# Ledger of designs, part 11: designed miniproteins, single chains, continued (3)

Each design is a single chain, and the fold is of that chain. pLDDT is the mean over its residues in the fold that is shown.

## One batch from the design tools (miniprotein)

Design m8375
Fold by ESMFold2-Fast:
Structure m8375 (fold): chain A 66 residues (1-66)
Amino acid sequence: SAELLAKLAEARARYAAARAALDAAVAAGASVEEIAAAIGEVLAAIGDVIELGAKAGLSFSERAAG
């Protein structure tokens, strides 16, 4: 599950980047459409973190059981 942990780390990095992009868009006074797009990226990234986090937990449990 080293690959799964690496994917989780990448997903966390994408989430951090998406949050930074949203903050930058708000600070720059971006359009409602641009801010909505940035919010969409944050929501997509957090979804990936949650899913991969759950899979990482399952992978660890499967390794411990097998």
Scores: mean pLDDT 80

Design m8376
Fold by ESMFold2-Fast:
Structure m8376 (fold): chain A 93 residues (1-93)
Amino acid sequence: MMEELYEEINEAFLRGAEGGIKSDNPGLQAMALAGANVLLKEGRYEEAAEIFEKLIEKDPDDAIAWRNLAKAYEKLGRLEEAEEYRKKAEEAA
């Protein structure tokens, strides 16, 4: 039940959400991160990676965004980039 609600919120948010990533509002950034995680669970790895990349552009010390970007790239078969991003996550933590 809660996962269905998160999926519905994240689909609605994703369609208008580039403004959220550019915002200084930490709640909107957290929602973008949560939305990208739902995309990752749904197998929408390219869309998830795009959101994580935008979050990292705004905050390169976001260890959670780096870890999730690494996971998305691993699922896409881009293993060298995934390993690089895992190292970035360890440095940011």
Scores: mean pLDDT 71

Design m8377
Fold by ESMFold2-Fast:
Structure m8377 (fold): chain A 111 residues (1-111)
Amino acid sequence: MAAPKLVLEPLAEVVEAYLGEVAVVPVRVTNTGEQDVNNVVVTARNEAGEVVATANVGTVKAGESRLASLEVTPTEVGEHRLTVTATGVGADGNKATSEPREVTVVVRPRP
């Protein structure tokens, strides 16, 4: 049986939000391996490496895709670069981690 394999695809590379409003970052997690991956979590980190959002996906079956939304509340105007990664545990107990992907949240001043 092949090792568990996760691929993360942001559905938007740029997300716009107003300061203090929730920015929703939609992502797709695909299991390209031959075994189910359990306890899949998508994590978004800022440029300082701090976790700013997580989404619990659960089980992604072999050959399946799941959609998830990361909710980021911006505290500063400007362009914020996020690194997004999906992690989970294969049915064989081995950890699966996707390649990191980048999403930019562009925060505009209110109103």
Scores: mean pLDDT 84

Design m8378
Fold by ESMFold2-Fast:
Structure m8378 (fold): chain A 61 residues (1-61)
Amino acid sequence: SSAERLRALRERLEELYRAGDYDGLRQLLRDELGMTFASDEEVREAVPAIIRTLQARVEAL
């Protein structure tokens, strides 16, 4: 289901963010959300907001 996919995506983003795996974060964001970033700093700033947005979408379903 869409809810299961969004939950799995959120959990994977949280895992990679805790690990500091910015290459993995960039690949996942590009492949799943169509989002690209120029630097690791941009990824670090964007990911917490993306996680919050995905959490809100899962809770709304």
Scores: mean pLDDT 83

Design m8379
Fold by ESMFold2-Fast:
Structure m8379 (fold): chain A 103 residues (1-103)
Amino acid sequence: SLADSVARRLQAEADAAGRKEIYAALPPEVEKLSPEDARRTGRALGRGLAEQAKARGYDKVVIVYGDSENSRIAAEAAAEELRKAGLEVTVLPVSQAPPDIPR
């Protein structure tokens, strides 16, 4: 997915710069879920990422999500779980829109 490609690129850039940050993408399948199931999926992802960050000694996570309401809902749910675990979290939308028109 576009979000996965962006997350992988940003992770490589962070690694090259020596930044202890995890970049993760929401799976595109969340767009096909109900809002409630998107939240559950986001919470599960957030818990898994918190365990990975703790194991690596990292305290910062960036969640990349596609331009859909369910992807935003899942990203926010994951961010809430990560913040409960004491991690700094940024949610980053991936937009395919040109500067003035949504696509």
Scores: mean pLDDT 79

Design m8380
Fold by ESMFold2-Fast:
Structure m8380 (fold): chain A 91 residues (1-91)
Amino acid sequence: AGPRYRVEVRVELPETATLEEMQRLAEEIGKAAGDAGLSARVRIDREKRTLYVEAEGEVADDSQLDAFVERVKAIAERFGAKAEIRVERLD
């Protein structure tokens, strides 16, 4: 079996961000998590223009986790946002 991880993502969008842009960002991150084999929960704080993502699951190897993290960073950059990512190994 592959390693199991929990990934917490916090993405702050610019003050000009719309709800539609926040929803698109959430959809793209959710898809990236699914592609990595992770189950993601996404919460949008509209007032703070912040996305919170909790993704958890078993990945094939550490390279799949690294690819997911880099993909999340790339998605956030396309939306003019910065992602803060915390990764925890669950054994």
Scores: mean pLDDT 86

Design m8382
Fold by ESMFold2-Fast:
Structure m8382 (fold): chain A 64 residues (1-64)
Amino acid sequence: SAMEEELRKEIERLEREAVRAVIEGDLEGAIALMERMKELHLQLGDEEAAERLERSIERLRKTL
């Protein structure tokens, strides 16, 4: 559906921004972007992707 396509495009944009944030050392910004991606994956029913993001968020939080 058009809504699912828009959500997937938003996730791709957020993913690129999160990677850039990590590279630049903005771990708090990266976590916020990853949390938003997790919410969108849950809206799409992608529970496994959301769980992988939660694990990545947890690892980054331990670095702060």
Scores: mean pLDDT 88

Design m8383
Fold by ESMFold2-Fast:
Structure m8383 (fold): chain A 70 residues (1-70)
Amino acid sequence: ILSKEDYLPLAQALVDRGLGVEAIVRSVEDIPSGDYTYIFVDRELSEEEKAEIKKRNPKAEIVHVHVKKP
């Protein structure tokens, strides 16, 4: 997840649905490299940011989501 500090409800919903949330980061360069299935983002990404995500996680799908406090 690439999001703001107050997105905890979204992280909880993903875990409840059987999806593991390993890291909460604000910048693309902080995303761990690996075989992630999804990278969730709450903002629009530049082409450079998308390329960096795919370089680190070529199998990952970028998913735009709404993040909202309770």
Scores: mean pLDDT 60

Design m8384
Fold by ESMFold2-Fast:
Structure m8384 (fold): chain A 74 residues (1-74)
Amino acid sequence: MSKELEKGVVAFETGDYESAVKYFEKAIEENDPNKHLAYYYKGLALEKLGKYEEAKKYFEIAKELAKQNNKSLF
């Protein structure tokens, strides 16, 4: 797991959803091998911020990437 992905998860767990989104975005930009998790958590953080339409888009991306990784999202 990348340093940015780990920071994003910690921010998400502590309720800092805006910081979580930023960290997950950095994990995506770094082409982290687990970027499907970064997309998924970014979707969850956006949903917590009330950005439901944006969250849906990121969940769709996470699902497609998870299929390529043999459903490692589960």
Scores: mean pLDDT 78

Design m8385
Fold by ESMFold2-Fast:
Structure m8385 (fold): chain A 75 residues (1-75)
Amino acid sequence: MEEEIKKAKEAIEEAEKKGDYKTAGIGYFNIGVVYYEQGKYKEAEEYFKKSIELLKKAGDEEGAKKAEEIRKKLL
């Protein structure tokens, strides 16, 4: 689990370096879901917020809205 989060963070950093903010945003959303499933709601909220910011930066307004709705529903 922690090993998977580490690999996900590395993939997100590579996506950000390439300017692929949509992939990075989706990656942060997935990490948020993992923390939520572990009961780590504070960490989940932080990663959902990062996801929403990156999706907006990528111009994915629909993805950002869906991520916000899921955040509000879960937390």
Scores: mean pLDDT 81

Design m8386
Fold by ESMFold2-Fast:
Structure m8386 (fold): chain A 59 residues (1-59)
Amino acid sequence: MEELERKLEEAKEKTKKLIEEADKNGRREVTHFELEEEIDEERKLRIAFYALFGNTLPT
């Protein structure tokens, strides 16, 4: 139970919501740029998680 785990889950949930909103509104293209930023944040969280758990997490 780490603060980082929660942030990673939140990032994933937000990405999912953005995709659903884009699908509902039909604006996947405009959401693509925002998804890139969200993915970058998630990637940073994964790197930090990786450092904390010493490669115990699968890629």
Scores: mean pLDDT 61

Design m8387
Fold by ESMFold2-Fast:
Structure m8387 (fold): chain A 75 residues (1-75)
Amino acid sequence: MARVEELKKRIAELAEKLSLLRFNETDPQKIAEINAEMQRLVDALRKLNEDPSSVSEVEKEVEEIEKRVQELEDS
């Protein structure tokens, strides 16, 4: 239970970061990359809500999204 709630919190924090990156970005290619990560995050949250037993799989997906968000922040 706590693990799923923690993961949902991480997803919400990533959504906030991606939203801020998209608001400040004017490069169409970078906007497309940000939108792709937003879509992955939505898909991860949907998967977690439909099947909470997928928490380990969703954790892996969220870790990959976190790495990509860090790359986008550093760019």
Scores: mean pLDDT 82

Design m8388
Fold by ESMFold2-Fast:
Structure m8388 (fold): chain A 64 residues (1-64)
Amino acid sequence: MLKPPEPTAPEQPVDSDPDTGVLTPEGRRNLRRVLELAREHDPEGAEVLERYLREQEELERRRR
């Protein structure tokens, strides 16, 4: 293929635990990926995602 198809952003990420609301490790990786894309297209949304990722990082720190 000369030009691969563009990735489609998911509408509802299912990589978080619905009971605890804490992102899984897969969800955190996906959120970082979305954050990189969002910085280019939606700076305001990128700030929200970065803050959320920071909160998840704090929760992970507590679960040592």
Scores: mean pLDDT 64

Design m8389
Fold by ESMFold2-Fast:
Structure m8389 (fold): chain A 86 residues (1-86)
Amino acid sequence: MKLVITLKGASPGAAIGAMGVAIEAELQGAELEVDVEGDTYTYTITNVSDEGLKLALDFAEALAAAGGTVTVTREGDTITLTIESP
């Protein structure tokens, strides 16, 4: 399964939090690719585990609770979390 986390208008704290999730998934055997364009951060995690996916969803829920906007989409085996920072 592939997970793509896109942070738009990212604060430094939100970007660091997403990087922590991505690194944890990589330590569990996933492949990580990071792309940064201004204040937009995209983390592409290939072969994410169920635990890694749960950590990403928990992170997205925390940002939504802080006033961010979270959009979850699925196409095939790819899950995309698009998060607009509060």
Scores: mean pLDDT 80

Design m8390
Fold by ESMFold2-Fast:
Structure m8390 (fold): chain A 80 residues (1-80)
Amino acid sequence: SAAETRAYGRRLLSRAISRLIEELDIDLRDPELAKVIADMAARFAAWLAANPDASRAEIEAAVEALVAEARARIEALRAA
């Protein structure tokens, strides 16, 4: 169901965000870094709404892609 798809996706994203924060030592008091995390969460929520029948593999791929984009954005911010 769409509700099960959303619940699974939210659990995966929550774990991925926690790992990203730990691995990159992200200080969420930094408004630019906080925006990257918030944007990733918002984009994923929109993707889940557009893909209510997504498979677990598709959900995992979507989370992986968004985490990779967030990582690249954080690296770019830290290099600036």
Scores: mean pLDDT 88

Design m8391
Fold by ESMFold2-Fast:
Structure m8391 (fold): chain A 58 residues (1-58)
Amino acid sequence: SPLEEQLEALIAEGQRVLDELEAKKAAGTLTPEEAAELRARYAELTARIREVTAQLLA
């Protein structure tokens, strides 16, 4: 279903955000601004995942 595809895409985006955060942290290149932006993006993706999951299971 379109909702299942959207959920999978959001989960994949979340994994990419975490991978970028970890890679930059490991390289010592993660700025406080970048860290804040990546965390905000991850929080937004998590909220969207909750909304789509609720709709899918309703």
Scores: mean pLDDT 87

Design m8392
Fold by ESMFold2-Fast:
Structure m8392 (fold): chain A 62 residues (1-62)
Amino acid sequence: GPELLEKARRHLVLGRFDEALQYAREALKAGVPKEQILELARLARDMGHDEVAEEFERLAKE
């Protein structure tokens, strides 16, 4: 749920990309809209992490 999305965002900001992706995947499974995962992708790009952003974008296509 929303708590998993917040954990994904927190780990992304801390540079813990594997944890951020895992929490994002769990949030998506819990019913968080794909648009929220795309916002994490945008945040990753704004931070200069294009490869991580591509992983969030791929996850949102599932």
Scores: mean pLDDT 85

Design m8393
Fold by ESMFold2-Fast:
Structure m8393 (fold): chain A 82 residues (1-82)
Amino acid sequence: GAEEAALLRERAEGLLALADRLEALGATEAAEKLREAAELLRRAAEAMEAGDFERALELAREAERLAKEAVEEYPEAVAAAL
């Protein structure tokens, strides 16, 4: 419940920090995808707190898809930011 929501928010913050670093390196499109993924994780946390576990999983999976897409399109930029 609350613990899982907290972890989702922590992951969202991590993605936002990574996105800021990628944007500073000129990888604006990858940064945009990571920010969208972070927003989906925050919405997943809200769904988790509301007891809508199915919606939370759907949102978390969509966030994972966007994050993977950013890595696949810009692997060198992601590696440089880590």
Scores: mean pLDDT 84

Design m8394
Fold by ESMFold2-Fast:
Structure m8394 (fold): chain A 61 residues (1-61)
Amino acid sequence: SEEELERLRQKLNEAKTPEEVVAVIDEIARLYVENKDDPELRKRALQLLQEAHDKYLALVA
C-alpha cells in the first residue's frame, strides 16, 4: 500500500547503520514481491530500493 511505502521511506531516512539499512532493504524487497498486481507500487518500491542501496554503499565506503 501507499502507507506501507511511506513507512519504509521514513525507516530508511532514520537508518544510521548499514545493518539498519539492510533491514529496510529486506522489507522493501518483500513489499515488491507481495504486490505483483500493482505495477505503480512496484515501480516506486524499486526506486526506494535503489535509494536504500545508495545509502548502504555510502555508509560502508
Scores: mean pLDDT 84

Design m8395
Fold by ESMFold2-Fast:
Structure m8395 (fold): chain A 71 residues (1-71)
Amino acid sequence: MEGAVFEVGIAVALVLVRKGKYEEAAELLRKLAEKTKDPEVRELLLEAARAAEEGDAEKAEEYARKAIERL
């Protein structure tokens, strides 16, 4: 179940964002982006990773949620 694996991965990244572990969250989101076959999901995950790297938790959560909705 491909969607469930990505959903769990994104949820873990969001927990890392909430814990202030922005670098770890960004790395996980980029790894998920590399593994997805959907180019729109990839772009959303990369945007979430950039927001996490910038310390913008709200924007990171917004893009991550959009990626889950696309799954």
Scores: mean pLDDT 81

Design m8396
Fold by ESMFold2-Fast:
Structure m8396 (fold): chain A 95 residues (1-95)
Amino acid sequence: SNREKALELAREGMEHADRAAEAGLAGDVEAAREHGERAVEAIREAMALAPDDVEVVSRGIASALILIGAALDAKDPEAAETLRELALEIAKALS
Protein backbone atom coordinates (compact mmCIF):
# COMPACT_ATOMS: atom_id res chain seq x y z
CA SER A 1 0.00 0.00 0.00
CA ASN A 2 1.03 3.64 -0.36
CA ARG A 3 1.05 3.98 3.43
CA GLU A 4 3.42 1.00 3.90
CA LYS A 5 5.82 2.42 1.27
CA ALA A 6 5.60 5.90 2.86
CA LEU A 7 6.38 4.51 6.34
CA GLU A 8 9.41 2.60 5.00
CA LEU A 9 10.65 5.74 3.17
CA ALA A 10 10.10 7.89 6.29
CA ARG A 11 12.18 5.42 8.36
CA GLU A 12 14.95 5.42 5.71
CA GLY A 13 14.85 9.24 5.62
CA MET A 14 15.25 9.45 9.39
CA GLU A 15 18.14 6.93 9.28
CA HIS A 16 19.85 9.06 6.59
CA ALA A 17 19.26 12.19 8.73
CA ASP A 18 21.06 10.43 11.62
CA ARG A 19 23.97 9.53 9.29
CA ALA A 20 24.14 13.10 7.93
CA ALA A 21 24.20 14.47 11.51
CA GLU A 22 26.99 12.05 12.48
CA ALA A 23 29.06 12.98 9.40
CA GLY A 24 28.47 16.73 9.92
CA LEU A 25 29.54 16.55 13.57
CA ALA A 26 32.72 14.73 12.43
CA GLY A 27 33.41 17.55 9.90
CA ASP A 28 32.74 15.31 6.87
CA VAL A 29 30.80 17.84 4.76
CA GLU A 30 30.64 15.55 1.69
CA ALA A 31 29.15 12.60 3.63
CA ALA A 32 26.77 14.96 5.49
CA ARG A 33 25.50 16.29 2.13
CA GLU A 34 25.15 12.82 0.55
CA HIS A 35 23.22 11.35 3.50
CA GLY A 36 21.22 14.58 3.97
CA GLU A 37 20.15 14.65 0.32
CA ARG A 38 18.98 11.02 0.66
CA ALA A 39 17.01 12.01 3.77
CA VAL A 40 15.34 14.90 1.86
CA GLU A 41 14.51 12.63 -1.11
CA ALA A 42 13.04 9.88 1.10
CA ILE A 43 10.91 12.31 3.17
CA ARG A 44 9.65 14.10 0.01
CA GLU A 45 8.61 10.75 -1.50
CA ALA A 46 7.00 9.60 1.78
CA MET A 47 5.01 12.87 2.01
CA ALA A 48 3.90 12.53 -1.63
CA LEU A 49 2.54 9.03 -0.85
CA ALA A 50 0.94 9.78 2.55
CA PRO A 51 0.88 13.57 3.29
CA ASP A 52 -1.63 13.25 6.18
CA ASP A 53 -0.16 10.19 7.92
CA VAL A 54 0.82 11.17 11.47
CA GLU A 55 3.76 8.71 11.64
CA VAL A 56 5.16 9.87 8.27
CA VAL A 57 4.85 13.57 9.25
CA SER A 58 6.34 12.86 12.71
CA ARG A 59 9.39 11.11 11.20
CA GLY A 60 9.83 14.02 8.78
CA ILE A 61 9.74 16.50 11.68
CA ALA A 62 12.18 14.30 13.66
CA SER A 63 14.55 14.20 10.64
CA ALA A 64 14.59 18.02 10.40
CA LEU A 65 15.16 18.34 14.19
CA ILE A 66 18.07 15.84 14.06
CA LEU A 67 19.75 17.94 11.36
CA ILE A 68 19.13 21.28 13.16
CA GLY A 69 20.48 19.82 16.43
CA ALA A 70 23.64 18.65 14.67
CA ALA A 71 24.01 22.03 12.89
CA LEU A 72 23.98 23.85 16.26
CA ASP A 73 26.72 21.53 17.64
CA ALA A 74 28.84 21.30 14.46
CA LYS A 75 32.30 22.90 14.84
CA ASP A 76 32.88 23.10 11.07
CA PRO A 77 30.97 26.13 9.65
CA GLU A 78 30.51 24.41 6.25
CA ALA A 79 29.04 21.31 7.91
CA ALA A 80 26.73 23.47 10.06
CA GLU A 81 25.48 25.40 6.98
CA THR A 82 24.98 22.16 4.99
CA LEU A 83 22.93 20.59 7.82
CA ARG A 84 20.81 23.77 8.19
CA GLU A 85 20.07 23.85 4.42
CA LEU A 86 19.08 20.15 4.43
CA ALA A 87 16.81 20.64 7.47
CA LEU A 88 15.07 23.53 5.65
CA GLU A 89 14.51 21.30 2.58
CA ILE A 90 12.83 18.67 4.79
CA ALA A 91 10.71 21.40 6.45
CA LYS A 92 9.59 22.54 2.96
CA ALA A 93 8.63 18.92 2.11
CA LEU A 94 6.40 18.90 5.23
CA SER A 95 4.50 22.03 4.05
Scores: mean pLDDT 90

Design m8397
Fold by ESMFold2-Fast:
Structure m8397 (fold): chain A 85 residues (1-85)
Amino acid sequence: MSPEEIKKAHERALKAAEKALAASEEVLEEMKKLALEAKKAAEAGDEEKAQEYAKKLVELVKKATGEKDELAAELAAQAVAKKLL
């Protein structure tokens, strides 16, 4: 991945994270639940479950924001998880 592609992904991720955090209370609660389950699985050493919940959070961010770029959605999901936890 080029530096320009990384920069573009980060810019898209910031916009997606902002849109996700502006979502309804119900969507924010679901995002927080997925982020918390991912954190619990990681702390328990269950890396497969942690990745499963992280992937579900990425998919929810994509649905809530319309973001189509995988890297941007993944970075946005990480930012949302950090903000909600």
Scores: mean pLDDT 81

Design m8398
Fold by ESMFold2-Fast:
Structure m8398 (fold): chain A 86 residues (1-86)
Amino acid sequence: MEELEKKAKEAKAKGDNKTAAKYYTELGKYYAEEKKDLEMAKKYYEEAIALDPNNVEAWLGLARVYELLGDEEKAQEYLDKADEAY
């Protein structure tokens, strides 16, 4: 996963925000699904969205994180954002 972090940072440094957002989305998914670390998953999904607000997968991932944290209102808000980005 350090390799994905490096690729995300390199893409961001080059101004390739779409590619950087894809790598941060993959990091968010890894922390949510493999590591079960919802705080790290949230951080990476938020970074992906900040770089590319049209990244549907990042919005869906963030909605899932908030659902697992029990924040139904934020989960629904981010699902609505995913629909807008589609």
Scores: mean pLDDT 83

Design m8399
Fold by ESMFold2-Fast:
Structure m8399 (fold): chain A 75 residues (1-75)
Amino acid sequence: MLEEARRLGREMARAGRSIAELVLELVRRGFSEEAVQAAVVELMREKGVDLPESQMRATGLRVYRLAKEELEKKE
């Protein structure tokens, strides 16, 4: 699961997908918070984002929580 999330992050970065698109897809597939954060780090690095990993993980966590709330409200 974690390594699959990292691969999806890299693939989505190469396809020009957004962080929000990546996170929403992973949450729908039942990926964990940790896996989503790891995928967001990989996506941001592939896109050449020059931020500390802690900051990239924090971005992933923020978007993960928003995606979880959105999906919960639609259930």
Scores: mean pLDDT 81

Design m8400
Fold by ESMFold2-Fast:
Structure m8400 (fold): chain A 68 residues (1-68)
Amino acid sequence: ALEEAKKAYENGDYERAVKLFEEAIQKYKDDPEKAAEAYRLLGEVYQKLGKTEEAIKWFEKAAALRKA
């Protein structure tokens, strides 16, 4: 879940981290705080992959979830 995704990110396995954060988002659909954290961290992973436009999209999703 979210912890496994964070470990992949810390280990530099960015492609695996993307997959695991996507799974965490699905698992935490009804938990806006955990979903927002997963969106934010997914944005950070995309920055590390050099995908700036994708990173911005995920950061915006995280911010929107915190407004609700």
Scores: mean pLDDT 79

Design m8401
Fold by ESMFold2-Fast:
Structure m8401 (fold): chain A 64 residues (1-64)
Amino acid sequence: GAMAALEAEIDRLVDAYAELFGLSPEEKERIRKVALEEAAKHSDPQEALTAAYLAISREVERLL
């Protein structure tokens, strides 16, 4: 369903950032959790994905 598709897209984004920035497995899982929590605050799938993307970017920036 739409939620499973959203979670899969979030997982793909987290994997891409982990590869690009050399994130540890622990950092990757933490960021994934934050992204999913932010997405869960939005009922619209597009808004949820945007919120997840911004959360991932923010968390990665904090590690740099």
Scores: mean pLDDT 84

Design m8402
Fold by ESMFold2-Fast:
Structure m8402 (fold): chain A 55 residues (1-55)
Amino acid sequence: LEKLSEEQLEVLKELVKKALENGTISPEEVKEAAKKTGLSEDETADLAFELREKL
């Protein structure tokens, strides 16, 4: 998480918020976040799960 830019972290926070609202992480939301951050879909999902555990 500390290696991420502020912009990447904000995108991941939004992904986690949407996941909490819907009760699950949507594959479509992961793809969109990956496009915005430049990360892979797998890395984006892993980072979102990590961030969720900190909340």
Scores: mean pLDDT 75

Design m8403
Fold by ESMFold2-Fast:
Structure m8403 (fold): chain A 86 residues (1-86)
Amino acid sequence: MEEQRERAREVVEETARALGMDEETRERLLELLLRELEALAAGDRAAALEARAEALELIARATPDPEVAAAVEAEAARLRAEAAAL
């Protein structure tokens, strides 16, 4: 778990830097990725999908390219629909 949490921090820092995210948005993204990892460890697939969807929604809002933002939002919507079907 510690190794997975450290990897999540790396991914968040790289994503935040690439997208110019502020500190508050970066902290929220990390919180959501850690929530996904905790849900996966607990076997709660619905919670994991919802956490991933919220993380993608944050990424989409920070994304300057509207086509890329729309694609990320579509993926978030797909994950939310999958979670709701569980």
Scores: mean pLDDT 84

Design m8404
Fold by ESMFold2-Fast:
Structure m8404 (fold): chain A 87 residues (1-87)
Amino acid sequence: AEAAANRAAAEAAGLGELADLVASLSSKLSPEEARALQRRLSAELLLREAERRGDEEVAELLRRALEAFDDPEAAEEYLARAAELLE
C-alpha cells in the first residue's frame, strides 16, 4: 500500500521512474534496506510538494531529513516535524 501510494505521488511530482526503480529493487533488498529506500522516496516527494507550495520551513526540515538518512532516528524526527507542519 505504501509503495503504491508513493508511486502515484511520485508520478504527480515527476518522479515516477524513481518510484518504479525503488519498487523493483525492494524485491531484491532486505526489508531494512527496502524501508530505507521507501523513506527516502517519501522525503523526496514531500520536499517537492513543500517547494511547490513555497513552504520553505517544511522544505528545510525535509532537506535535513535527507542529509540525516545515515541516522534513521534523526531522519524520522525531521520527517515527523515536516509532516505535522504540512497538515
Scores: mean pLDDT 68

Design m8405
Fold by ESMFold2-Fast:
Structure m8405 (fold): chain A 105 residues (1-105)
Amino acid sequence: SAEEVIAEAVRLVKDYLDGKLTKEEAIERFREIMRKVAGLTDEQVRRLAEAIAKTVVESKKKDPKEAFREIATLLARGGMDAGLPLDEVARIVRAFAEAYRKLMA
């Protein structure tokens, strides 16, 4: 199911960046995905982070830096709304930021 969670997260990020979601829909869907991501191992979170970061860089619908900030904010808010511990939310957001930084180097 880790591969299914990764595919779902990629689809969610793409739908958001394509403007297919309202702000409220985005927050709810990121809340749902963060609950699923919290159940993943560190290696699975890294793979998810790399897949999402690639989606952000390749979208071309927005400036990559703006897309990164928006997705990082939605992951953080979604994780908080899901009731995840702050250290868990930080772990996931840090993995995403690290993956994004490596792709932009």
Scores: mean pLDDT 87

Design m8406
Fold by ESMFold2-Fast:
Structure m8406 (fold): chain A 70 residues (1-70)
Amino acid sequence: AGEAAAEARAPEDTENAQWGTKGADYMDEELKKNGIKLSRLEESELRGQWGLKYIQGKRAGLSEEEIKKL
């Protein structure tokens, strides 16, 4: 089972996972919207960077709109 253990899930970890997913999804949507085709490695790296940016921005108290402008 490729799953998270509930006991190991802190509130911050849950929020980070949600915000990371939002960042990755945003990057994927932007790439598709602009017709940009990247390698799997490049997509993975960009999605990871945007996921991290969303997590860090959320923790800094920024809105999604503010994070997108960074």
Scores: mean pLDDT 72

Design m8407
Fold by ESMFold2-Fast:
Structure m8407 (fold): chain A 61 residues (1-61)
Amino acid sequence: AQALLDQGRYAEAAREAEEQLRKDPNNVAAWYLLARAYERLGRHEEAAEYRKKAAELSLSL
């Protein structure tokens, strides 16, 4: 969750976001959390894909 990003625990934040998305794939906040975690891990391409997914879901509502 957000607190894990603040603590620098990026891989764990990514795992929590992935678990949230497994339960609710329409959770826009979880997609943004996953994107932020991957950005911090230096995985910019993957982070961009997750941000795009979050934006897509936001427009679908």
Scores: mean pLDDT 77

Design m8408
Fold by ESMFold2-Fast:
Structure m8408 (fold): chain A 78 residues (1-78)
Amino acid sequence: SPLRERLRRVRDIVLEWAEKHLTPEQVAEVKRILDEAIAAGTEEAFRRALMRVAQLMKDAGVSDDEIAEFMRRVAAAL
């Protein structure tokens, strides 16, 4: 599916960024959240998953400015 291929590409961007800021265990959790949303097969489910990922990043101590910059980049790819 072209949509699922696009969502997987966006997931890979998220994971690349997460690996720079999060522990391997937290990166694995981000991957699980996004993979579940891709399996659900809607852009809406994926956008909700991105909000969960943003909250996980905030809870992990990533700055609001870094999260905002990252979310702008992800939105441009989605």
Scores: mean pLDDT 86

Design m8409
Fold by ESMFold2-Fast:
Structure m8409 (fold): chain A 64 residues (1-64)
Amino acid sequence: SARELAEKLRELIRKAKEKSGKRIPTAEEIREVAEEEGLSQEEIDQIIEFYENDRAGVRAYLAE
């Protein structure tokens, strides 16, 4: 579901921010963290698509 993807994305964004020092990480930085966490390629692709297409919702999550 979109909510489950958003929750996973929020955690990956947090880890990517800690690793990169950037306020808003790139899709590549999020992909790298997701690969390190052992997510499948299909799940990673879904999360990255959600990040790129729903950045308004992602910005709200980053502000929390």
Scores: mean pLDDT 73

Design m8410
Fold by ESMFold2-Fast:
Structure m8410 (fold): chain A 56 residues (1-56)
Amino acid sequence: SEEELRKRLQEIIDKYPNDTKKIVEEIRKLAEETGVPYEKLLDLAMEIIAEKLRKK
């Protein structure tokens, strides 16, 4: 489910908060595991990162 994908993406982002290269590599692995298009996972990850960067 999308909720499960978001949880996994959140884990990746939290593990590598300032390492965009590692995040991208892990998202590619997740795409291979789940069969979900990489671009879809990247969009979800960008949403999560954007929300995390809202400091105020």
Scores: mean pLDDT 77

Design m8411
Fold by ESMFold2-Fast:
Structure m8411 (fold): chain A 90 residues (1-90)
Amino acid sequence: GEIEKLKEEVEKKLKELEKKYEELKKSVKQGDMKKAKELLEEIKKLGEEIIKKADELMEMAGDDLEAILHAIAIKLRTIGIIFEAELLVK
């Protein structure tokens, strides 16, 4: 029940993060560095929320290795997006 709801919420937020990252890449390509910087701040904020929720999912997962691995994958993807976004804007 609750673990599935949290998993769906985290997956939805990750999709939102990926969409913002694509918008950031497009903004950088177009030379719109003001928009790229605004998107970076949104990505960082959303990414921190995703990481926190992924950690909560891991705590709730107990011995569910599939749920634990899924949470780890989401966390790694989120960290990767933040890192790549920061490199593009600097």
Scores: mean pLDDT 88

